# Ledger of designs, part 30: designed miniproteins, single chains, continued (3)

Each design is a single chain, and the fold is of that chain. pLDDT is the mean over its residues in the fold that is shown.

## One batch from the design tools (miniprotein)

Design m9077
Fold by ESMFold2-Fast:
Order: sequence, then structure tokens, then C-alpha cells
Structure m9077 (fold): chain A 68 residues (1-68)
Amino acid sequence: SVREALEEIAEELSKDPRIEVELVGEDTLVIKTTLSVEKLIGLALRLIGDYPGLSVSVKGNTITVRGK
């Protein structure tokens, strides 16, 4: 399910001290980072590839992942 995918992403990414994750409601994950632009884009591309059922958007140093 979307929720299970978001929880898996949150658990994995929360292990990096440069990344702060927040689950919002049932279908949204907000990922706040202190990563470089290159690493931020790399992370966003990985999420797009690994989770084709999720929408991924980037704004500044924040990635937002939602159910489609």
C-alpha cells in the first residue's frame, strides 16, 4: 500500500542524520534534508525509480512523496 511504502522510505532515510522525515496524514511523506543539490537530486531520482506508484516533487532542500 502507499502507507507501507512511505513507512519503509521513512525508516530507511531516518538513519541518515542529514535527513528529517515526517509522515503527514495517510499518503504524504515530507523529507527535509541538508544534502547537496547533487545528492538531493540523486535521492529524488532513486525514489522515482524504486516507487513508480508514488509522486515525487522537489522544492528547495525538501522532497515530498505522495500516493498517485
Scores: mean pLDDT 85

Design m9078
Fold by ESMFold2-Fast:
Structure m9078 (fold): chain A 89 residues (1-89)
Amino acid sequence: SAAEEEKQQLGNRKTIELLEKALKSEDLVEQAALIMVGEYYLVNPELSEDKEKELYEFFREQAKGMSEEELKKIIETGKKLLRSLKEEG
């Protein structure tokens, strides 16, 4: 339905905003955490602000336990996702 398409477009826009914010950060842990929240919005476009904050804190704690190599893999995935979403409009 048109309403479901509008919700998905909103989710994609929030993902783009989070991915762009991540790529402006100098902190690999923050970059990875923001990317993981952005990816969550692709499948959960109706995420509340409170739940977004909880997920960011959860993913940030997970990212702190990751190696630099693992963090860089998440960041590269985020860069590819951002390019794909911008090309699809």
Scores: mean pLDDT 84

Design m9079
Fold by ESMFold2-Fast:
Structure m9079 (fold): chain A 95 residues (1-95)
Amino acid sequence: GDKEAEELLREAEELLERAEELIEEAERLEKEGKLEEAKRLLEEALELARRALELAMEALKLAESKELILRAIGLALRAIGLIFEAERRLRELKE
């Protein structure tokens, strides 16, 4: 129900905030030439974003209110965006 969905969405949001912080720190490290450290942070951000997507999708299955359904969709899209960004940057670090 909505209570369980809200708890999952809260966890997903916290994971996405952490993933965004790691992606920003990785960009700073890349500019400093610290490529191995940047790669480690991008790999961690990717794992967090993937977990957040799983939680948002589970919340979408449990959500009954329009507000929670829209929040779950929004967090899922945010997670997908972060996954693509982290994967793109990880590919660039191999070149």
Scores: mean pLDDT 89

Design m9080
Fold by ESMFold2-Fast:
Structure m9080 (fold): chain A 87 residues (1-87)
Amino acid sequence: MGEGLFREGDLEKAAEVYEELAKRALEIGDYLGAGELYEKLGDVYEAMGDLEKAAEAYEKAAELYRKAGDEEKAEEALKKAEELKEK
């Protein structure tokens, strides 16, 4: 794809931003918002090829969605995590 090395720092910065925002959402008890942010963090790690961190982020999103009462989103996030763990 066309962007190559030009965006190597962009994904790492995006991961840092989403992690910070997710932690802030957790501090205020916004489990739905935190879950969405961890899902985005997982998407960023997957784009970076860090499948282990992506899986961990999706698992965290699933736990947070479950705490928010959104079992469907929790199941979808957990499925993403499981797919990344199957090498």
Scores: mean pLDDT 80

Design m9081
Fold by ESMFold2-Fast:
Structure m9081 (fold): chain A 77 residues (1-77)
Amino acid sequence: DEETRALLRLAERAEEIVREAEEMLRRGEPGERVLERAREQARKLEEEGRRLGLPELGEGIAEAVIERTEELVRESL
């Protein structure tokens, strides 16, 4: 259904954001820059959720992306 498709799309975008963060850390980018990039991407994810009529879902997934990115930054220390 449409809601399931929206959920899968948002989840795929979240995976892409985390993958980009991992690549940036592998290249030696500072954690603060990685987090800034992830937050910018998370804001776009929230906007997409809002456009799909699922603002709370978009916000929740965006929050999870930031938490995962923070974990990756901590692991890089």
Scores: mean pLDDT 84

Design m9082
Fold by ESMFold2-Fast:
Formats: C-alpha cells, sequence, structure tokens
Structure m9082 (fold): chain A 70 residues (1-70)
C-alpha cells in the first residue's frame, strides 16, 4: 500500500528527529523514486536524512514490499 508506505516512512523520519514538514516531503520523494526503480537516489536521500547505508537499504526493501501488488 502506497499510503501505508508513506505513513510509516514519515513516522520513522519524525522519530529520527526530522521535522514533520521535511519528513512528509522526503517520504513522498523517496516513495516516487522507489516506484520508478531509482533506488540509488532514494537511498542517498535517506542517508542525507540521517539513516545509515544499512538502514536506508532496509527501508527501501520495506517500501518495495508494501508497494508490491502480487
Amino acid sequence: SERLALGLLTQDLIERGVSREEAERLAREVLELVKRGEYEKARQLLIDAGLSEEEADRMIEGIRALLEDG
């Protein structure tokens, strides 16, 4: 679910200290990049937001799983 992925990513970023406004912006941008298969750009945005490389990779995997329609 796109809405679920967006909500969970936004909440995770807020819990990491990102402002709600920036978290919502970043979550939308990351989601769009993942939907386009632009994983390197999505990964870099997450790292720039304060995630480690491993955390960014796990987040992208989770988003992909939530976006899969079977």
Scores: mean pLDDT 82

Design m9083
Fold by ESMFold2-Fast:
Structure m9083 (fold): chain A 63 residues (1-63)
Amino acid sequence: APAPELSDLELAVLGLLASTPGVPRSYAEIGRALGVSPATVRRHVRRIEALIGPLPAELRAVP
């Protein structure tokens, strides 16, 4: 099956969210872990959702 075209950073964001399912993570926390700004994280989360649909509640980041 064709996988969604996600960048390495988008896959890293998903990996971080999947490593602690059900634990709320802020865009600032994800950005700090990946060395990017919270605005960059928010943009990539939006792009992920545009490609694969809305993230499950357990994988959803908070602003």
Scores: mean pLDDT 72

Design m9084
Fold by ESMFold2-Fast:
Structure m9084 (fold): chain A 66 residues (1-66)
Amino acid sequence: GEREEILREVGEKLRAIGLGVEGRLKIEKAKRLLEEGKISEEEAKEMIEEGERLIKEAKERTGAEG
C-alpha cells in the first residue's frame, strides 16, 4: 500500500540524513585530532575526504542540492 511505500521512503531519507551527519562529524573529528597532533595531515585528509563523500552521498539520496 501507499503507506508502506511512504514509510520506506522516509526511512531511506532518514538513513541518508544520518550519513550526512556522520560525514560532518568525521570531518570535525579529523580536524580536532590533527589540531591535537594525534593523527598525521595525510590521515586527516583521508578522513575529511571520506566525510565529504558521505555528505555527497546523503545529498544525492535526499535529492538536496547545495
Scores: mean pLDDT 79

Design m9085
Fold by ESMFold2-Fast:
Structure m9085 (fold): chain A 87 residues (1-87)
Amino acid sequence: SKKELILELIAGALRAIGLILDAERLLKEKPNDEKAKKALELAKQALKLYMEAMKLVDQGKYDEAKELKKKAEKLLKEAEKLLKEAR
C-alpha cells in the first residue's frame, strides 16, 4: 500500500541518517579512513534517493519511487559493509 511504501522509505532514510552520523563520528577519530569516507558518500546518496522517492510517492509515481528505493537500499548495504570494515 501507499502507506506501507512511505513507512519503508522513512525507515530507510532513518537508517541512512544513522550511517551518516556513524561515519562522521569515525572520520573525526580517523580523518583519512577511505572506507569511512566512501561509506559517508554512499549513505548521503541513499538518503537523497529516499527523499526523492518520497516526493514521487506524493506525486502518485509509485513505480519510479520503488526503483529509487531499490537503488537506495543497495547503496545503504554497501555503506554498512564499508563502515563495518572501517571499524
Scores: mean pLDDT 89

Design m9086
Fold by ESMFold2-Fast:
Structure m9086 (fold): chain A 99 residues (1-99)
Amino acid sequence: SLEEQVERARRFLEEVYDLAIELKKQGKSREEMEAEVNARVDAFAAEHPDLTPEQRAFLRGAANRIVDLVYEGKSEEEIRAELDRWLATFREVLERQAA
């Protein structure tokens, strides 16, 4: 269902947020965080071959934006608000592709 696909994307982006916070605590550079996050995106795409190229590109973009916000020291509340906006857009992409 659309709800299940949105929830799957939400869980993935929340895992990316947790990873980025942990890497920042470990003193990783932005470049190292981007490499780790993009590896996680590649693994997610490989596990979910139902994802279209547009959906994969969207999730990669969202994941990299999370890295930017974490590196800039944005609050969890601000990042979660952005994540909710991205998921609303992702839902619109899914709805267009289901029609």
Scores: mean pLDDT 86

Design m9087
Fold by ESMFold2-Fast:
Structure m9087 (fold): chain A 67 residues (1-67)
Amino acid sequence: ATPVITEEGAENAIAYADRLAKEGDYETAINVLRLVAKLAEKNGNTELAERFQKHRDEYEKKLKEAK
């Protein structure tokens, strides 16, 4: 069965990605959010997937600025 992402799991994933981004590790933060967004999409949770994609887009923007 496809793993189900919980709201608590989503909050933890966002917090982890935010921690990585604050440490300057935008690449890992982006990868974490990409993986959980794909999982949310497979679960049919489009709102959660969009939330993860929004955070990912912000970190991708910062990564491009850091280049």
Scores: mean pLDDT 79

Design m9089
Fold by ESMFold2-Fast:
Structure m9089 (fold): chain A 66 residues (1-66)
Amino acid sequence: MKLRVRLTGSVERNIGIVLRLMGEPHAEVKPDGENVYIVTLTGSEEEAERVVEELRADPDVEVEEI
């Protein structure tokens, strides 16, 4: 699964989200401009769905599947 993630929160909050995503063992995170990241999820479908739902639960995070 490949996602475009846009972060619209505070600097501190955005840093926390990026560090959390980089800590996922089956996630590849690449910057794609200011506060935009391409996230490639290579783990199980269940693990990928969990990550997507956690991101979508945050009102300052925009998630698009690409």
Scores: mean pLDDT 81

Design m9090
Fold by ESMFold2-Fast:
Structure m9090 (fold): chain A 59 residues (1-59)
Amino acid sequence: MLSPEERELLRRYAEEKGISLEEARRIAEQTAKVLGVSIREALRLILEGGSAAGARVLL
């Protein structure tokens, strides 16, 4: 159902957040719906912002 690009972004998002792939997908779909963007775009926004903040907090 997801494109290879969306699947790769989704997998990385799940790993960054420490959640299941299924949970990550649900959050991405909900975020995309709320913001009125595509799932791919929602994942890019979350991953770029969240991963940077997460890396700093982890260190």
Scores: mean pLDDT 68

Design m9091
Fold by ESMFold2-Fast:
Structure m9091 (fold): chain A 58 residues (1-58)
Amino acid sequence: DGVEKAKELAKKGLSPEEIFAELVKEGYSPKEALEALYKAGVIDEGEYRRLLRGYGVE
């Protein structure tokens, strides 16, 4: 699950953008990567919704 990966990367000091890029590089879709960032507490609901629209999934 990408949520645990996102939490570990955040703990290591990666930015939300860096964590997103790593999840996508590891084979997660943009939607899955954004859901992982939101569920891990790395981004808030407003940013999550904005990014989903930006990637064409909302």
Scores: mean pLDDT 81

Design m9092
Fold by ESMFold2-Fast:
Structure m9092 (fold): chain A 59 residues (1-59)
Amino acid sequence: SMKKKLEELLEKLKSLPSRGAPPELLDKVVESALKDGVSYEEIIDELEELLENYEKAQQ
């Protein structure tokens, strides 16, 4: 399900070391986007891109 995928991505992103924003901010931004009518797929795509870029930078 899209909701489970989003939750798994958020958990993984929050586990990453040293980002410029607290993990609570990620939850609030995602909640606001969903309330504003942004799709789960669009949010997931953005978060997956952020995660992929971070993982590539660690190699």
Scores: mean pLDDT 74

Design m9093
Fold by ESMFold2-Fast:
Structure m9093 (fold): chain A 70 residues (1-70)
Amino acid sequence: PPLPVISPEKRKEITKKAIEMLKQGHSLEEIAEKLKVSKGLALALVTVAALREGDTELLDRVLEEERKLS
C-alpha cells in the first residue's frame, strides 16, 4: 500500500516527536494516538530515520515495539 502523502516538514516533526516518546518509554500505540497517525506510519517513519542515522539504540527500541504489534 502507498505511504500517506504528508509534507516533508510534517513528516520530520512527527518523526522527531515519535523518537523522543520512544526514548521516554512510550509504546507505538501511545505515540500514534498522541501524534494522530497510524501505528504503521509511526513505525515506518522512526525505522527509516534510525536506519538513515545508524542509531542502533533507536533501532533496538523500534524492533521491540514492532514485536508487540505482531
Scores: mean pLDDT 76

Design m9094
Fold by ESMFold2-Fast:
Structure m9094 (fold): chain A 60 residues (1-60)
Amino acid sequence: GLHEELLKTIGEILRIIGELYDLERSNLPEEEKEKKIKELERELEKLKEKLKEISKKLEE
């Protein structure tokens, strides 16, 4: 249901935040870090939009 989707989406957001934190602290080349950070930021924006839609449905 919507509550399960909400919790899953929040969990995915938290996972991406953790991955961003780890990437910033990694020993990867800066160019590779930048590319991965941009990919994760795009995914985070998609999850924020999904969270907004789920929240809207729950506030009915």
Scores: mean pLDDT 82

Design m9095
Fold by ESMFold2-Fast:
Structure m9095 (fold): chain A 65 residues (1-65)
Amino acid sequence: GPEEQKEEAERAMKNAVAALEALGATEEARKLRDQVEELLKQGKYEEAIELAEREGTRLVIELQS
């Protein structure tokens, strides 16, 4: 339900933000957090999850470079 999706979005956001901060990408981490939180405020939990997961995938690609 919506509560479960909200929790999943928050976990995905925290994981992606932590990974970005570990790489020293503080501005990117802040931007991602702001974007995900805006979607959460609008009740767009599925979009919030997708955004956080997409940024996580980008980190994997960058780490392979």
Scores: mean pLDDT 79

Design m9096
Fold by ESMFold2-Fast:
Structure m9096 (fold): chain A 62 residues (1-62)
Amino acid sequence: SSSEQRGLEEAERRGLEAAKRVRELLEKNKDKSWEEQQKILHQELGGLDDAQADAAVAAQNA
């Protein structure tokens, strides 16, 4: 394994952690509208990075 592989594994781990946090917030607020859920995600997470945004979209499309 190389430093490049380590970087990819760290990015993947961070992505999974972000996805988990998004999923937990969406689950706690599943009785609210998607627009309200997005507002809560922005407030709780200080905005969405690309990984968190992708996770939120995936959760709604699943």
Scores: mean pLDDT 71

Design m9097
Fold by ESMFold2-Fast:
Structure m9097 (fold): chain A 76 residues (1-76)
Amino acid sequence: MTTDIIQKIADKLGLHPILVGAAVGSLEAGLSDDQIREVIKTTAQRVLGLSDEEAQRLADEVLSKLDEIKKLLKEL
């Protein structure tokens, strides 16, 4: 199931599984890196209750690992 793959990616990269799920869903939808960043930032604020500064930092971290997410998604 997609959920199991998302959890494995989150564990390997030290990321929140909810944010990995948002990144994977955005990649499947064909969104640009800038659009993916905005989706992750919004998800961190609305779902995880984070401040704008914290959400932006996590979005930057997920985007910095986006190529690893793509690689793991193909391998798992």
Scores: mean pLDDT 82

Design m9098
Fold by ESMFold2-Fast:
Structure m9098 (fold): chain A 60 residues (1-60)
Amino acid sequence: LSPAARQARADIEATIEAMNEVNEELKKNPEERKKLSGIELWKRIADRMNEAVARRRAAA
């Protein structure tokens, strides 16, 4: 794989892991999930995904 392809794969994996982390957190706290609108939930997921990608790249 090219370096770019390896990075893209790592970014995708980090994104999936971050999404699963948010889902597990909200699964443990259903009341917190109820307080979030659809847009706010999406923003929380997107922010976590962006942080995970940045962290993954820093670790690589």
Scores: mean pLDDT 76

Design m9099
Fold by ESMFold2-Fast:
Structure m9099 (fold): chain A 56 residues (1-56)
Amino acid sequence: EAERTALLDRAAELFRKAVEAHQAGDYEKAQELMDEATRLLEEALGRPVEGIPPPP
């Protein structure tokens, strides 16, 4: 994507929602949101991202 800021903002929102889902006990949704956020972050940075911390 040409607009990295938009991708980073969306990834941050998805990580935040993943934390909320995890705290609510919806672990499957939390993992799905984490995976999507990681994909967007990788796209924004143009490289693989490894070592993303798990939600608390």
Scores: mean pLDDT 74

Design m9100
Fold by ESMFold2-Fast:
Structure m9100 (fold): chain A 68 residues (1-68)
Amino acid sequence: SKKDEAIERLRELAAELTGGDRVIVLALIHELEKLETDEEAIEAIRRAADSLTGRLGERLRELVRELE
């Protein structure tokens, strides 16, 4: 599913990150694991991306575009 693909890609991203950015991505993974649908998962990533500035926000927006 798109949700499972997103979780896997976010886990790979978290492994490349340190500090606060890693914490944000790990928290997002935890939120996605609680959601039931692909649509809810994509919306959650979009909301996280919209709340962030800089490189992490850009990467999350790219992920949303690839999943849509």
Scores: mean pLDDT 84

Design m9101
Fold by ESMFold2-Fast:
Structure m9101 (fold): chain A 54 residues (1-54)
Amino acid sequence: YDDALKQAQARKAALQAQLEEAKRQGDAATAAKLQQQIAAVDAVIDLLKAQQAR
């Protein structure tokens, strides 16, 4: 569904902004956690795109 995909993309953008801030501060632990969260959101985006292809 289009709205779900847009919400997932917005969530990813917010996590990417937090990741850049963590990298700027040298917080490797927070950056690693944010990268894992981004990967999880990417998996959801891929699933939603697969559903929309039908």
Scores: mean pLDDT 80

Design m9102
Fold by ESMFold2-Fast:
Structure m9102 (fold): chain A 69 residues (1-69)
Amino acid sequence: MLVFEEDEELIKAAEEALERAIALAATDPQRAMALGVAAALLYAESGNNELALEALERVERAVEEALAA
């Protein structure tokens, strides 16, 4: 049976950081990018490299759209 308590906590922390990053993209792009990087690192540490890359892409896209507006 798969036991992944620490990985589960890393994923939860990554999800929280990603949600905060996206919420801040329009109001504080620099902080949004920092939180996006933190989320990606947490996903990578949990072994979810695809989620890490997706998190970076989502935050970068949100920040670029906010800066273009």
Scores: mean pLDDT 79

Design m9103
Fold by ESMFold2-Fast:
Structure m9103 (fold): chain A 72 residues (1-72)
Amino acid sequence: SEQERLAKIKKEAEKLAKKLQEELGLEPATASRIALVGVIEGLDEEQIFEVGRLVKEEGLPIDEAIARVREA
């Protein structure tokens, strides 16, 4: 069901958001947004971490960082 799918996405995003905070030092709100959008957009863990690095190190907006990672 859609409800079960959303619950799974939320759990995966929460796990990834914690990793982004711990490994890249991202603010909780930013890490949560990157993880959630990345999971919804079908990015894998490696791609989501690359989005996090681009946002953290280059100051890119999340949507721009996702576009760049998808083109790679």
Scores: mean pLDDT 84

Design m9104
Fold by ESMFold2-Fast:
Structure m9104 (fold): chain A 93 residues (1-93)
Amino acid sequence: SKIKEILEKLKEAVERALQTGDFDKAREEMIKILKEYGVDEETAEKIVEAVFNLYLAALFTGKDIDEIFENLKKNAKSVEDLLKEIERYIQEF
C-alpha cells in the first residue's frame, strides 16, 4: 500500500527528529517524501503538520504512537483520508 510506505517513512523521519532535535530538517525531509509519492506541496505541508501534532499529542498524553500509526496504515485509503484520520486521532486526545 502506498499509504503504508508513506507512513513508515514519515514515522522514521519524526523519530530521527526526536533523537537529534532537528525538527526543521525532519519537516523538509517529510515534505520531500510526500512529494516523491505524488502529493502536492500544500497537502504535504498539512500532512507533515498533522503528523507532528499527532506525535506531540501522543507523547504528552502517554498514548501509544506505534498503535496509532498501525491503525492509520490499516484505515487510511488515500492521502486525503490519511489527513482526516490523523485529525480524528488528535481530537480524541
Scores: mean pLDDT 82

Design m9105
Fold by ESMFold2-Fast:
Structure m9105 (fold): chain A 66 residues (1-66)
Amino acid sequence: SSAALKGAVERLRAARDEDLPGLIAQLRAQAKQETDPKVKAALEAAAAALERGDIDGAIAALEAGI
């Protein structure tokens, strides 16, 4: 849902570097349970961006799913 993506954006904006591994794991777990293909793709793209250290790219990917 768009609410799940908005929640993920707020978590990323508040995140410290030490939070990033946990956020990547959470985004991947949410993507596995997501039934909306657009929302699932946004969550997977955000997790991939965070693995590259691209926080702004992760936020943009989540917002594109809204």
Scores: mean pLDDT 82

Design m9106
Fold by ESMFold2-Fast:
Structure m9106 (fold): chain A 107 residues (1-107)
Amino acid sequence: SLERARELAEKAAEAFKNGDVDKAIQYLREALRELGVDDETIDRIVELVRKMAAGDPEAARELSRLADEYRKQGPRGQAVSGILGAVMAGIAERLGLTPEQVAELTR
């Protein structure tokens, strides 16, 4: 369900903003599974998300590129891209990144 995946993604982003990383990752995994993303890809995304939450700019760039690739894959891919974007925004807010710093990370 696209609606269920969106709700889970919003909960994941909020949990990242609050510093509840494990809860955020649980919601992220559930959102991606709702969209039919395979477990191997979910594990890769989770690893990149954990690294970004720890302040790794290379993980943020890789997540941004992955989101752009999914955006091109039709409605389901666009939904995955939206989930990744929401999660990245939540992490950026927690890290206190400015819009300019977020743009530098996603180049």
Scores: mean pLDDT 82

Design m9107
Fold by ESMFold2-Fast:
Structure m9107 (fold): chain A 53 residues (1-53)
Amino acid sequence: SLAAELARAVEEVLAEGGRVLDLEAAGAPREEIDAAIARRDAAVARAQELFAA
């Protein structure tokens, strides 16, 4: 269902966002942080597409 897909997309956004914060707090390499930000932004884009449907 669309509701289940949206819920999973939101969970992915939160998980990827948390990953970015954890990497920043740990002082991870910039390239690793940038890669995590890209994954978060992709997850946000997917959630926005599902919300617009």
Scores: mean pLDDT 86

Design m9108
Fold by ESMFold2-Fast:
Structure m9108 (fold): chain A 83 residues (1-83)
Amino acid sequence: MEEEEKEKEAKLYLQKGYEAFKKKKYDEAIEYFEKAIELGKGDIKATALALLGKVYEKQGKLEEAKKYYEEALKINPNNSYVK
């Protein structure tokens, strides 16, 4: 079903983004997390937003990082990646 496929793709992009992030390939990580945000809902979208915030934090872009953390918390206030 459409929602089921979107969730599956969002999880795959989230995983690819995290692997790029671990390798310090921040531009690739940003692209993958943005795709996860586009396709994901709820906790998957919140996690992708929080991890995108972490990428900007690692790049020293603290205002951008804060923006994405706040977006993640609006979806899930208990998101462990923001805390």
Scores: mean pLDDT 81

Design m9109
Fold by ESMFold2-Fast:
Structure m9109 (fold): chain A 75 residues (1-75)
Amino acid sequence: SLEEELRKFEEEMRKEIEEMRKAGVSDEEILEFARERYRELLEKLGIPERIIEKVVAGELLDDEEQEEVRRILEE
């Protein structure tokens, strides 16, 4: 299920970030790593690149874009 995949992704991300911090990786590099992992997840889920770019940049999605994401995730 999507919920199970998201839980696994969040758990793996937390573990990797913790290991990176213990290894002395900078917060800047950790943020870049996290953004790259989220980009890959959204791409795997079939989200269009234009929407992925907005999400990764921290931009708000409009109502039409939110509806498109919801439809993709419901399939």
Scores: mean pLDDT 78

Design m9110
Fold by ESMFold2-Fast:
Structure m9110 (fold): chain A 60 residues (1-60)
Amino acid sequence: MVRIEIEAKDLNSAIAAALRVIGEDPRAKAKLEGTTVIVELPDDPEVIEFARRLQKEFAK
């Protein structure tokens, strides 16, 4: 399992990021801590890369 944190600018963006990750892979788990989404992912490089792209997208 790989833990990735996605920092969003607001709560609505954090919820959107969490839903995007869960929608991409049902094995993914997401928790909201303020405006940060903590994601637990399988050791799957495609799923990990998807989450890394979301980190960059939501950091803007």
Scores: mean pLDDT 81

Design m9111
Fold by ESMFold2-Fast:
Structure m9111 (fold): chain A 95 residues (1-95)
Amino acid sequence: SKEELLKKFKELVDAIVASTDPAERRKLTEELSKILVKAMRELPDEEQIEFLREVIRYLDEAIARSTDPQARLDLGVLAGIAEIALYTLELGLKK
């Protein structure tokens, strides 16, 4: 469900912010990417839009509270991908 995917996404984002291990951060970032892909494949369009809006909001908050430049970069890339996906959905260019 959208709620389960959002909960897992937020937990992984918090783990990235808390992590000091580059290898762990890479693994967590890969899992976040998988959740984004799963949401885009499995959720209805309306729920995808709601999911992406909440994801972008949470990532922006996580970036603001992160002190690690690499963590900020990794989260920023994911936020950018989510923003492009949201823009594409809202335009109806990928039905």
Scores: mean pLDDT 82

Design m9112
Fold by ESMFold2-Fast:
Parts: structure tokens; C-alpha cells; sequence
Structure m9112 (fold): chain A 83 residues (1-83)
């Protein structure tokens, strides 16, 4: 049936689109979390060591990268919800 064939094609395309969006959002959230945890770890290590200023600066750089990535994903997520 032509109706069944069209329904199957629509379902396949919809599954691929949903999976692509899911993967994109999950990977983005994982990367953001990694930057934030790495940044926090460097800052905490810096507070406990002689290389305080260098390690805190490295931590701040990672947190800044995480914030940039967060802005990128917020904008892209917003655009995905636009008609």
C-alpha cells in the first residue's frame, strides 16, 4: 500500500532526525560538564598548591570555554525550536 510505504518513510526520517538531535544535545551537555569539572578541579588544586595563580588561571580558562559552549548550544537549541 502506498499509504503504508509513505508512513514507513516518514517514521524512518523522523527517527533519524530525533536521534540526531538527541545525540547533539547529549554530546553538548557532556562536553559542557567536562569543561566545568576540569575548570573547577584546576581552581581547587590551585588553592592547595604553590602554583596557585597559574592553576586558577587555567581553571578560569576552562570555565570560560564551557560558558562559550553553553551560549553556542543555547542559541542552536533556540533555533531548533523556531518554526
Amino acid sequence: SEREKRAEEIMRESREEVEGLRKYLVEGASELGRYMLTGASYILLGKKTENREELIKKGEEYIEKGRELEKEYEEKYRKLLEE
Scores: mean pLDDT 74

Design m9113
Fold by ESMFold2-Fast:
Structure m9113 (fold): chain A 60 residues (1-60)
Amino acid sequence: SEQIAKELIELLEKGDVEGLMQLAKKIRDTKSKEERKSIIKEAEKLGGSNWVPLLEQLLL
């Protein structure tokens, strides 16, 4: 979802590694693979394209 994608980008921009790892784990535990792919696409649309490879490693 857009809100989750925004939160991921905010954590990445702040360099909050602990928060990022906690949110990524929650996403993997609660979201299907297709939902996780959708979150990554939303993050790319929000200007997070440079983070896509990292997000794929964390969420897929």
Scores: mean pLDDT 83

Design m9114
Fold by ESMFold2-Fast:
Structure m9114 (fold): chain A 85 residues (1-85)
Amino acid sequence: EALRERVARLEALLAADAPIDLVFSAAGDVMLLLNEKKRAGEATEEEKKLLNKLTYLFLNRSKLSNEELLAKIRELAAEAAAVLA
């Protein structure tokens, strides 16, 4: 429900070539819900893997160019949409 809506918002921002700060904020909102789902014991193995990938992206943000960061966020948004299907 809420996770699917946040993933859809992230995808919409990426499609609209929104400023990277908005895209990054939307990715953070997805990560927050995945963390909540994990804490509730309701996360699938695929959702846990997605959470780990998002966490690593945020930890390594300073090592990536804006183009590399956007490409990685696009990849993770597509993975999130697939996991939630």
Scores: mean pLDDT 82

